# Designs tried in a protein design run: designed miniproteins, single chains, continued (2). Part 100

Each design is a single chain, and the fold is of that chain. pLDDT is the mean over its residues in the fold that is shown.

## One batch from the design tools (miniprotein)

Design m7687
Fold by ESMFold2-Fast:
Structure m7687 (fold): chain A 88 residues (1-88)
Amino acid sequence: MQATIDAVVQAFRDLAQQRFGTTDGDTQISVDQAVGLVRQALQRVGMARATQQQVVDTFRAMMDASGRDTVTVGMAVTMLRVSVRNVF
């Protein structure tokens, strides 16, 4: 399980570097951008579509609960770790 969480987080960080030119945790992105990067990271690690949807739904629910239009890359990584752990 920890190896899966670490692989997903690394894929997310790699995608953030490609999109924004930085993996700086303080970089602000929109909630829609964060959700898109999460979906792409889960696809990169070869996660089954049903499991991907559960992780994305959990992540989106946490973003909605925050009441924010933007999140930092660091906050998105933290919420992604929780989302993957809650599904497995």
Scores: mean pLDDT 80

Design m7688
Fold by ESMFold2-Fast:
Structure m7688 (fold): chain A 57 residues (1-57)
Amino acid sequence: EALEILERYFGKEGGRSAAEAARAAGLSPQELAEAILRHGPDGGEQLLVRAMAESGA
């Protein structure tokens, strides 16, 4: 279900890449999907960028 939400916003390949990026940054794909649903794609992207910065990636 989280992957389906990510695929809807980023496309099939983009959704999978977003899920992998979330996991690499220490986020669950579910957390990223919920951020997108609540704050839009910009909010999800901000969350991912912040998590990546905190992970040193």
Scores: mean pLDDT 75

Design m7689
Fold by ESMFold2-Fast:
Structure m7689 (fold): chain A 58 residues (1-58)
Amino acid sequence: SLAEELLSLSPEEAGEVVSEFLGKNLSNDEAAEIVAEALARTTTDEEAAALAAELAEK
């Protein structure tokens, strides 16, 4: 699953994948939930801020 892949990546790589996924539109609520769960498990406060900035560009 996407969440499993994100958890295996570094926070920066996970941010790129999440940005691409969100920028291409979410398929459904389950996809959004999985992405949110993966971010919560993969990022620290500082990394979450960096990912938020990345997502804002998309």
Scores: mean pLDDT 57

Design m7690
Fold by ESMFold2-Fast:
Structure m7690 (fold): chain A 55 residues (1-55)
Amino acid sequence: SPELQIVQLSMLTVGEMVDRVLEARKAGASQEEIDKIVEEAKEEWRRRVAELEAS
């Protein structure tokens, strides 16, 4: 179902975001840089959901 695919895609996108945040923190990233990663992940999620809904 499209709804289940959106949930799975959301979980994948969150996982990728968490990995980026952890790697950035390991590199000494600021809170502002972490916030940027979160914002970019939200935009990636919207893009992926829109592509699924267009299918």
Scores: mean pLDDT 85

Design m7691
Fold by ESMFold2-Fast:
Structure m7691 (fold): chain A 75 residues (1-75)
Amino acid sequence: MKELKKLIEEAKELAKEALKLSETIEEINRAIALLLRAIGIEFDYEKGLISEEEAIKEAKKLIEEAKELIRELKE
């Protein structure tokens, strides 16, 4: 779980950065959706609904989506 916990925390922090950079309601909603997805991955894993491997895969995907949003917002 050490890798998964680190990835989920990274995804949450990136989503929070995107939220701070957001100016419009649409941008805020996109950032909040990323944050909720990070929380959802953590919750699903803790409930045994997904495997650690699946959770890691989804967390990595979420990190890349969050980085892309931050890049768009900084442009």
Scores: mean pLDDT 85

Design m7692
Fold by ESMFold2-Fast:
Structure m7692 (fold): chain A 103 residues (1-103)
Amino acid sequence: MLEVERLERVIEVGDLTVRITVLRIRGEREELLVLLEVYDRDGRLVASFGIVLDTTGLSDEEILARLEAEVRRYLDTELPGLSEEERERILAAVRAAVREMLA
């Protein structure tokens, strides 16, 4: 049976609004999709990226480590103006959302 679970979180980081969507697909394979959409104070989309991870056979710790590495790389590339504190807030929110999905 194919099972699809969705979780959405919205956080504010400075003048930015960050929407985090986590989608878990379970069937013959297990996949996790994480979409980040970043909006400015006027509601304009300034950055978006998605990570697709085949989680089949991975531990929760391995899933979190891989997703954190990819999110951090993307934030460094697409939003180089973020402070370290702002980046860590986004990473903490992604980590929390993924942990909730895996529970």
Scores: mean pLDDT 84

Design m7693
Fold by ESMFold2-Fast:
Structure m7693 (fold): chain A 99 residues (1-99)
Amino acid sequence: MERKLASLIAAIGILGAAAALSAELGDIEAALADVRAIEELAKEVLELLSKVHSEEEVKELEEKVKELIEEMREAAERGDAEAVAEKARELVRLLAEAA
């Protein structure tokens, strides 16, 4: 795995844990801010992956990432810390397997 990819994926994991903690504490604004930061980092990961994957593979990955980010946002809005943590871990795994 390229060091930059590994660092970005690790940062997504850390922010996912932070978002879940914020949701558990009822700080929904902080949880949503962390989810937005995860979305931006995921875009950077996808840009790097687009250099080594086909257009079809990148499109499928982008659709899965978008779905996970939306589910994570919805969970954060509900204060569902467990769901936020689960979706963040699933996103990290998806991106790591593609790297």
Scores: mean pLDDT 87

Design m7694
Fold by ESMFold2-Fast:
Structure m7694 (fold): chain A 87 residues (1-87)
Amino acid sequence: STAAILKELDELVRDNEKKQEGIVKAGLVLLKEGDEEKAKKLLKEGGISEEEAKKIIELIKAASEPPKKENPEAVEELVKETEELLK
């Protein structure tokens, strides 16, 4: 049982590293270029589904548009979840 848990955690860490990199790259593309299609492709390359990619793009857009402060917490939540899985 412990070995199975460790294997799942290792797989989640590796999967999350790809997802985190995809989210960071998509965020940079959106902030610098405004290219939502390119950002969506980067998220999909990171293993994120099209539905999740749309959600993430909307959250990044909301976080980059002051003063909509309600949505920045959701982006921070994704970063925190990734950091917790890397511990």
Scores: mean pLDDT 67

Design m7695
Fold by ESMFold2-Fast:
Structure m7695 (fold): chain A 70 residues (1-70)
Amino acid sequence: MAKKLFELIDKIKEYLKNKDLEKAREEVKKLEELVEEAKENPDEEENEEFIKLVQEEAKKLAEEAKKEKE
């Protein structure tokens, strides 16, 4: 799970850097879905603090994707 979360975060950051807001928003939605999945089915090595950190990063990325819509 952790690798997929980091891959999506990197992908979203790349899309935001390239001003591809539509793809950035789609990947943010996928990241939010994976965060919820990780909360319900955490891997044995994943802790609550790690999930919270990823959730905070997802929230920041969602805010950035929204700002560019103006």
Scores: mean pLDDT 71

Design m7696
Fold by ESMFold2-Fast:
Structure m7696 (fold): chain A 88 residues (1-88)
Amino acid sequence: MEQQRQQQLQQDALDTMDGMSRITDQNLQRGQQLYRQDPQKAKQLLNQTIQNLRDMADGAAQRSSPDLAAQIRQRADDQIQKLRDVAG
C-alpha cells in the first residue's frame, strides 16, 4: 500500500472516530438533562444515538483497511458502552 493512500485512510478513520466521540458527548449531555424530565424519551435518544454510531462505524469500516476497521469498531463499542451505562 502506498504511503499516500495509507495516510488518507488513517485520516478518514480518525475523522470518523472523532465524529463518533463528538456525537456521543453531545447526546450524553442531552440524555442526562432529559432523564430528569422524561426517562423514556432520554432512553429513546440514547438508543437512537447507539444505532447511528453503529451505522457510522459499519460504513467507515467497509471503506477502511482491516486494521483501521478494527480500530473504528473498537471506538464505536467504547462510545456505545458509555451511552448504555447512562441509558440503564
Scores: mean pLDDT 81

Design m7697
Fold by ESMFold2-Fast:
Structure m7697 (fold): chain A 70 residues (1-70)
Amino acid sequence: MEALENGYKKSIELFKDDPELVELIKRYYELQKRLLDPSLTPEEQARLFDEIGRIRKEINKLVTKKLKEK
């Protein structure tokens, strides 16, 4: 948990000048925390995995674009 939280804070700091990317990273981390809820049904877990995958794809696209630019 602490390692994940430290990674989150560092990611936000690295991309603080890109509010769109910051918002996506924040959402991604929040969804990862949601997966730790033992009360989730299998259907809810499946939906969270799909949403996490979608957001991760968007983050990777934006990060790749930024790295390619510089």
Scores: mean pLDDT 74

Design m7698
Fold by ESMFold2-Fast:
Structure m7698 (fold): chain A 52 residues (1-52)
Amino acid sequence: KREEELELLRETAEISEKEAAYFDELSKESVTAGTLARMLRTTAEQLRKEAE
């Protein structure tokens, strides 16, 4: 059912946001980490929009 799919999307978005925060902290030392953080934030935003 769609309700279960929406829950999974929200959970996945939360995980992506936490990973993005981790890489964002590392971005001070690594350009690659900054790129990963932005990619993960974009993914999380997309998942949240799909769950709305």
Scores: mean pLDDT 79

Design m7700
Fold by ESMFold2-Fast:
Structure m7700 (fold): chain A 85 residues (1-85)
Amino acid sequence: NAWKEAEAVFYTLKGRNLLGDGKYEEAVKYFEKALELNPDDVLAHTLLGEAYYKLGEKEKAIEYFQKALSLDPNNERAKKLLEEI
């Protein structure tokens, strides 16, 4: 499913850029689109958690970091961010 994978990657990267620019609500929308196409995207779960944390949505942030760690227990970014909550 090369087309869906490419589109999912595009949405994850766009969301990451928006997150870096402090556009947290817009970043959430792009990460949600990425996860609709690829529900197991570890990076998208991690960055969606970070966006929710920046928005003050701590419970949602914890949920998505835990989902990222369930998919990849070695995800240092998700582990570090979960410790900061």
Scores: mean pLDDT 87

Design m7701
Fold by ESMFold2-Fast:
Structure m7701 (fold): chain A 114 residues (1-114)
Amino acid sequence: AVTVTESGGGTVAAGGTQTLTSTFSGVDPAETGVHWQIQAPGEELRGLGGAGAGGGGTGPSVAGRVTASFDAAAKTATLTLSNLQPRDTGVYYDVVSSPEGAFTGAGVPLTVVP
């Protein structure tokens, strides 16, 4: 069975840095990528960026503030958000994509306080 576990939410001050981690199992890391989506209050789900064995990228709304990395040996991916702003408040979902399909984590809330 495929499992996806997300961590790294909480409450953080504006201007800070936060790392979100996706841990996955039951898939081939060499064929796997992880991307991140945010559900902010009153907004649609939008992509932030991701990484996999083939590389990664970031969405236009967060370009320069987000980095994503992938560790095939550890079976983890991380999304690091820098220069956090109150607008970064929302629920963050990891999406693990593999030949077996796409698997979405339960979501992790992040609150950015001024």
Scores: mean pLDDT 79

Design m7702
Fold by ESMFold2-Fast:
Structure m7702 (fold): chain A 59 residues (1-59)
Amino acid sequence: MREEMLRTADLLDENSKNGEKLGESLLKIPENADLGEKVREGSERLRKKSEELRKEAES
């Protein structure tokens, strides 16, 4: 279980990084500004979840 939690946290962190880059790219395109904002917010949530899972798995 601990190992799976760490793996999930790592996956969420990777997805957060990819989503952050995607969000930044979308925000540079005016027609996608709304989507870029949502993607960026989603990426931030994934980062928070990853941090929480890491904390839980390590303790």
Scores: mean pLDDT 80

Design m7704
Fold by ESMFold2-Fast:
Structure m7704 (fold): chain A 106 residues (1-106)
Amino acid sequence: KEKAQKLLEEGIRLVNEGKYDEAIKKFEEALKIDPNNAEAYRVLGIAYLKKGEYDKAVEYFDKAIELDPRMEVEGYYLKALAYSKAGKKKEARKWFQKMLDLINKA
């Protein structure tokens, strides 16, 4: 799955350059090779978050957490951030609290 990893690296560079639509295409290509790649869903979510498409960002963060529960702390934080940027204060507080509950139980 080295080809999928290279596509993720290319997409991350494009995100850092502000080229979000090009980055999304690279992440979608990575997912065609490795459909259960949790990292690919996480960076797709980040690209949509930076593009201001907050509902799509949340969907991709949920998929990343589903595939890799080790992403729960980061994923809940990213969901809270997406809801906060969307102006959904109650949802943002809910997911931020869920993140804190996970940290406090560790």
Scores: mean pLDDT 87

Design m7705
Fold by ESMFold2-Fast:
Structure m7705 (fold): chain A 86 residues (1-86)
Amino acid sequence: SPPIAELSPEERKRFTEAVREALAAFEERLATLDLSPEERSEAVARVVGAVLRALGLMLDGASVEEAIEALREGVEAVLEEAERKA
């Protein structure tokens, strides 16, 4: 198996900041929705999956910009599904 791609400090910072911003926006929007505890828990699990998928893309050699776009798209998809259930 190939070694884990080494991320620069700048790339790590940009990705970490994007994750924090996406999760903060997610929590704020999720808090406005009338969801059951089970539906809320499912949305949280799915957004964690989106973060791990984006990290996986970077470890497989994708750019930080591509990983951040995938993260934002994944988080928005989870929110759109949650908003349809609310």
Scores: mean pLDDT 82

Design m7706
Fold by ESMFold2-Fast:
Structure m7706 (fold): chain A 78 residues (1-78)
Amino acid sequence: GSGQVALLTSVTLIIVAGVVNGALWLLQRFVQERLGPTSPALAKTISIIIKVLMYVSVALLVLAAVGIYSPAPWIVNL
C-alpha cells in the first residue's frame, strides 16, 4: 500500500482511540463517582465493560503501529 494510506490509517486510529478511550475513561469515572455510592454493582459492571473496550482499542492501536513500522510475520504468511 501507499505510505499516505498507512499514515492516514495510523493517524485516524490514534485519534479515534484517543477520543474513544478519553470519553470511556471520563464515562467510567462519572459512573463510579455518581453511581458507585447508590448502585455499586451496576457501576462495577459498567466499569468492567468500559475497561475491556479500552484494552481492545489499545491492542488494535499497537497492532496498527507494528504493521506500519515493520512487516508483521502474519503478512508474509498470507
Scores: mean pLDDT 68

Design m7707
Fold by ESMFold2-Fast:
Structure m7707 (fold): chain A 59 residues (1-59)
Amino acid sequence: SLPTIPGVSIEKLLEAAAEAARMLREGRSQREVAETLARKFGLSLRDARRLVSAVARAL
């Protein structure tokens, strides 16, 4: 299950989750993936970390 992030559309959240899954499968650390998503999708680092953790548990 994906976390809900206020101010972010479901479409953008799914794009960010897909990007996170790809980077995690490539062997990047959760920290680096969260920092990349925060910058690329304009998420707070806190929300990016929550998303990355949820995606990692679903893999």
Scores: mean pLDDT 82

Design m7708
Fold by ESMFold2-Fast:
Structure m7708 (fold): chain A 62 residues (1-62)
Amino acid sequence: FDLDELYEKIKKIIDENKDKSKKEIIEKIADLFLESGSALTKEEIIQILEENWEKLLDLLST
């Protein structure tokens, strides 16, 4: 499982969709995790991303 590739894909989704709603971006990231073989459900991934959204943006933004 390549975390570096996953991280880059997440950053790209955010960068390409920064003008879209938070919910739409989170759903796209959740779909990426599911496609990458996540053991979590889409709903669980969305909840985690929503709860940590500000922290995620801070970590990914430069």
Scores: mean pLDDT 75

Design m7709
Fold by ESMFold2-Fast:
Structure m7709 (fold): chain A 60 residues (1-60)
Amino acid sequence: MKGLYRAVAPLPQFTPEELGLREGDLLEVLEEVDENYVLARSLTTGRTGLVPKSALEPAG
């Protein structure tokens, strides 16, 4: 899943390890952590954190 992705919905940050998202935020997926999560960087905020794969769609 490395590459450019977009958030399909807003996602509030529940833990410090997670990345909070707004709908339409662009993210660079850095690596796949497990079956359900990726490590990504927000291109909007520059922050990195865990994001559920179900919250993302390909954007590039």
Scores: mean pLDDT 78

Design m7710
Fold by ESMFold2-Fast:
Structure m7710 (fold): chain A 112 residues (1-112)
Amino acid sequence: MSWERHSVQEGYKAVTPDGEVIEADRKEFHVKVDEDGNTTITVTYTYVDEETGEVYELTETTVYDANGNLTASLTEEVVYKKTSETEYLVTKKVYDADGNLLSEEEWTETVT
């Protein structure tokens, strides 16, 4: 039988893909075990850069097979920058387990 667990914790330290230690304002932990016994662990750290006011979400996704072997590891960084009263510039970067940049996307989101 598959199962899923979610928890939220505040005041945790996160390490960015480039090795910088950041104090996170919020940490969210999500574990999912599928019917084949594969475990997916997702940890999301949310923090605000006090100097720029930008909001950062750092998400680490790790997948283990039923025998406990690591099969996938990805780090995703999403940055929200307020550009106007109704608009945010959003930048998304995806890194592999060694900190190599795999993809980078940028778009504008409007808040109504």
Scores: mean pLDDT 74

Design m7711
Fold by ESMFold2-Fast:
Structure m7711 (fold): chain A 55 residues (1-55)
Amino acid sequence: SSARQARIAALQREQIDLSVKILSLIVRGEQDSAEYAELSARLAEVERELAALRE
């Protein structure tokens, strides 16, 4: 459905944005930060939703 495809596209964009932010923190040595933990948790949730939609 178009709604499912739009949701997948939105989640993929969020996944890319989160990955870029996480990589920036890694490059800066900020892996022990609260921001890193929050972004990593959000990325895991986005990936879980994408997996469910790909059933």
Scores: mean pLDDT 87

Design m7712
Fold by ESMFold2-Fast:
Structure m7712 (fold): chain A 75 residues (1-75)
Amino acid sequence: DKQDELVAEAARHLYAAKVYGERALADPSALPQLRKHADEAVKLAEESGSPRAQKLADEAKKIVDETEAAVRARL
């Protein structure tokens, strides 16, 4: 199912966002990669029309917001 493939891809990008989010807490140069993976999760969620994929995209966006806030508070 094409929708299931898009959901799986969104989940992979969420996983990458989690990895780059953790890295960005120690190294802010990882922030562009975090944003890129979150943006891709959003795009895949929109393309899939799946509520499950939308939840994954929302989680990825939350990681961006929380990581950027934590990095900013440290600077």
Scores: mean pLDDT 88

Design m7713
Fold by ESMFold2-Fast:
Structure m7713 (fold): chain A 69 residues (1-69)
Amino acid sequence: MEEVEKVKEEIKKAYEEGKLSEEEARKLLLDLDVKLGMLDIQRALGMPEEELEERFKKILEEIREKIKA
């Protein structure tokens, strides 16, 4: 949860600094929320916590790379 808030703040900061447009920032926030929602579905279906944690980290890394692009 804390890491999600950190990534959302990174998106917000990039938008405030003019590195992302409002549309780009919105798309990144939506992509993050969709991917995290899919992960919650996988948790409900009994996916192991170790695999959920690995996928969670990959989601955050992918969003961070898109911020840098």
Scores: mean pLDDT 82

Design m7714
Fold by ESMFold2-Fast:
Structure m7714 (fold): chain A 57 residues (1-57)
Amino acid sequence: GPLARALIRREYGLSEAQVETVERMVREGASPAEIARALGISPATAAGMIRAIQLLG
């Protein structure tokens, strides 16, 4: 949701397109490793993003 998008953009420096990709992948049940590979980031960072989306919607 909007709060998760705003937080992820601010905290991780992602573009709108990258945030939409993360939200789609989380909705599709992607693992932290799959998201990390898609964005070129660490699995730990991807796990943090997943948690933010799940907690904030």
Scores: mean pLDDT 78

Design m7715
Fold by ESMFold2-Fast:
Structure m7715 (fold): chain A 84 residues (1-84)
Amino acid sequence: QEELDREVKRAIAIIGAYLLAKYSPSEEVRKHAREAIDALSRGDVEKALEHFKKALEIAKQDPNATPLEISLLERIVKIAEELL
């Protein structure tokens, strides 16, 4: 079930990115989450991973970012790496 496993992981990454794009207190994190969703919709996992990594670095440096948001981004980055 490698196809189903990849589709489930892709869906989880998209859902997580959507939540970040809508609810993150950081505009820069929201922007990169939107860019990652666009990349994933095109099947471009490499660009999506780049945007997720940028969002994570921004969240770590932004005092307005929540620990929950950082944890979510860490999980999404790992999932995107597994989709490569």
Scores: mean pLDDT 82

Design m7716
Fold by ESMFold2-Fast:
Structure m7716 (fold): chain A 61 residues (1-61)
Amino acid sequence: SLEELISTLDEETREWVLEVVEKIKAEKDPKKREELLKEMALYLLQRGVPVELVEKILKLV
């Protein structure tokens, strides 16, 4: 599950990911959804999260 994948991340990053995922699920505009997904991926990569884990998180959204 998403919660299991992000369990190794710090609490602040986990809370941020859960908030963004809820925003993505509520967003009806495909372009805005893609922008949120891109923002989430870039943020996680900047915080040193492995590419493989970021890709798994994106596939669950």
Scores: mean pLDDT 82

Design m7717
Fold by ESMFold2-Fast:
Structure m7717 (fold): chain A 95 residues (1-95)
Amino acid sequence: SIDDDPVMLAFEGVNAAKKGDLETAIKYLEEALKRRPDDPLTLYNLAEVYAKAGDYEKALEYIEKALEILKERGITGSLVDYLEEELKKLKEKVA
């Protein structure tokens, strides 16, 4: 069920965000993250939703955590490069 599956929780969170329901999106994505705290995709999706909500400080925190996990796992390439670019943009908004 949706309450037991972090993939379904993340899916519902992303769908809520697409509809502009950022509060519901955060709720579902935070629940998904509780089930899988080291999932970089869920961390990135939370960063994106918080940025859309205007909470750039939380967006920055989640993108940094996603990048930390990817780098600790030795993951490199276009995804990491993209997240580093998004991190730079968020730092400019927090300043």
Scores: mean pLDDT 83

Design m7718
Fold by ESMFold2-Fast:
Structure m7718 (fold): chain A 61 residues (1-61)
Amino acid sequence: SEEVIKKALEAIKSLSPEKQKLIREIAEKLREIGDQVQLYLELLKEGVSREEAAKLAGLGG
């Protein structure tokens, strides 16, 4: 729900600048992995092989 997201954002803003930076870095890495997984699944749906899809999505090495 939107309330959970708002409370999470307010909690992050109340943290020290060092902790906010760490949370942003973790969030960026998680987003990158999420984008790679989504691309992999879309490629599989289009009939690309698992090996080639993983390579193209950056998950193969």
Scores: mean pLDDT 79

Design m7719
Fold by ESMFold2-Fast:
Structure m7719 (fold): chain A 64 residues (1-64)
Amino acid sequence: MPIDEKEIELSMELMKYSVLNLAPKTPESLKERAEALEKAAELSKDPELKEEFKKEAEEVRKEL
């Protein structure tokens, strides 16, 4: 049973990010989206995914 707390947290953050993408782009939703991506980057074990999430978070932060 590959139960990894970081993997669970990463899945939850990605789910939150997906839900926020369906919401209207308000400053609050953009901030939460950026925070979810930043958290996903920190939780990711894959360095390529880490970089991708960081890049996306920076892009979302530019919209703030």
Scores: mean pLDDT 74

Design m7720
Fold by ESMFold2-Fast:
Structure m7720 (fold): chain A 62 residues (1-62)
Amino acid sequence: SLDELVAEADRLDAEYIRLVKSGAPKEEIERVRERLDEVLAQILTHAVDVAIERNKERVKAA
C-alpha cells in the first residue's frame, strides 16, 4: 500500500542519515540510497496513477 511505501521511505531515509553521520563505507551508503530511490519511485508511480484515474473521471463527467 502507499502508506507502507511511505513508512519504508521514512525508515530508509533515517538509516541513510545514520550511516552518513557514522562515516559508514560508501558502498553501504549507496545501497541504502538505491533502495530509498526505488521506494520513492514506487510512491511517485502511485501518485501518478491516482492523478490519471481522477482525470479520466472528469473527462467522463464532461
Scores: mean pLDDT 78

Design m7721
Fold by ESMFold2-Fast:
Parts: sequence; C-alpha cells; structure tokens
Structure m7721 (fold): chain A 71 residues (1-71)
Amino acid sequence: SELERLREEIRRAQAEAAAALAAGDLAGAIAAVERLTRALAELARLLGNEEAVEKARRLGAETIAALRAAA
C-alpha cells in the first residue's frame, strides 16, 4: 500500500540521515533529510492533513539550511 511504502521510505531516510551525521557526511545528511521531508509531506497529504504538509516542508528546509551553515 501507499501508506506502507511511505512508512518504509521514512524509516530508510531516517536511518540514512543518522548514519550520515555519525560519519560527518554533511552532503549525505542533507540528501537524506530532503528524502525524509518529501516522504513526510506525502504521508501528511495522504492522511489529508495540509497543515502537517506545510510543517514538514518548513522543518525540512530549516534543517537543511542549518546543515549547510555548519559546512
């Protein structure tokens, strides 16, 4: 199902982000956060929560900006 696909994608992106951060791989961390943000926004949209879609995108953009500033 679409819901199960998105849950798996979220789980994978979270694991990738954690691994990249542990390794000091900022580029990998940014890529993983971008994937996580897209999956969270898709999940929120699937559940009919437009406010959660905007919150996911905003949080993702802020996180990516913070990671880029740390480079």
Scores: mean pLDDT 85

Design m7722
Fold by ESMFold2-Fast:
Structure m7722 (fold): chain A 54 residues (1-54)
Amino acid sequence: SLEEQEKILKEEFGITLEEARRIMDELFSGASTPEEIKKLGELQKELRERARKA
């Protein structure tokens, strides 16, 4: 799930929510397929929404 991915980023890499979004942005730029780009875009939107709520 999206929450699980965020938790992994925090636990494994010890990064903040903003840093996680930057990583997602870089992955988005590096994505080769339109489907991967779309998934990364959705993940970034979810992280943005959580940052707003938190």
Scores: mean pLDDT 62

Design m7723
Fold by ESMFold2-Fast:
Structure m7723 (fold): chain A 73 residues (1-73)
Amino acid sequence: SVKEKIFELMIESLREVGEVVDEELEKIKEAKKIEDEEEKKKAIEEAREEAEKKMKEITEKMKEKLKEIEEEE
């Protein structure tokens, strides 16, 4: 059913989001060990930008798959 497919897509997408969040948190944790404040700031910004890019990719993939599920009906 459409509802079942949507639910499965949501669960898969949430898992992918969780992985991105975990990766961002680990990168920020490593960045906080940097003694140079400018390098630390740059590393944190890079971690955020990478997470934002991955989140956008997950969102677009989810939208495309949701449209495919709707088109099947």
Scores: mean pLDDT 83

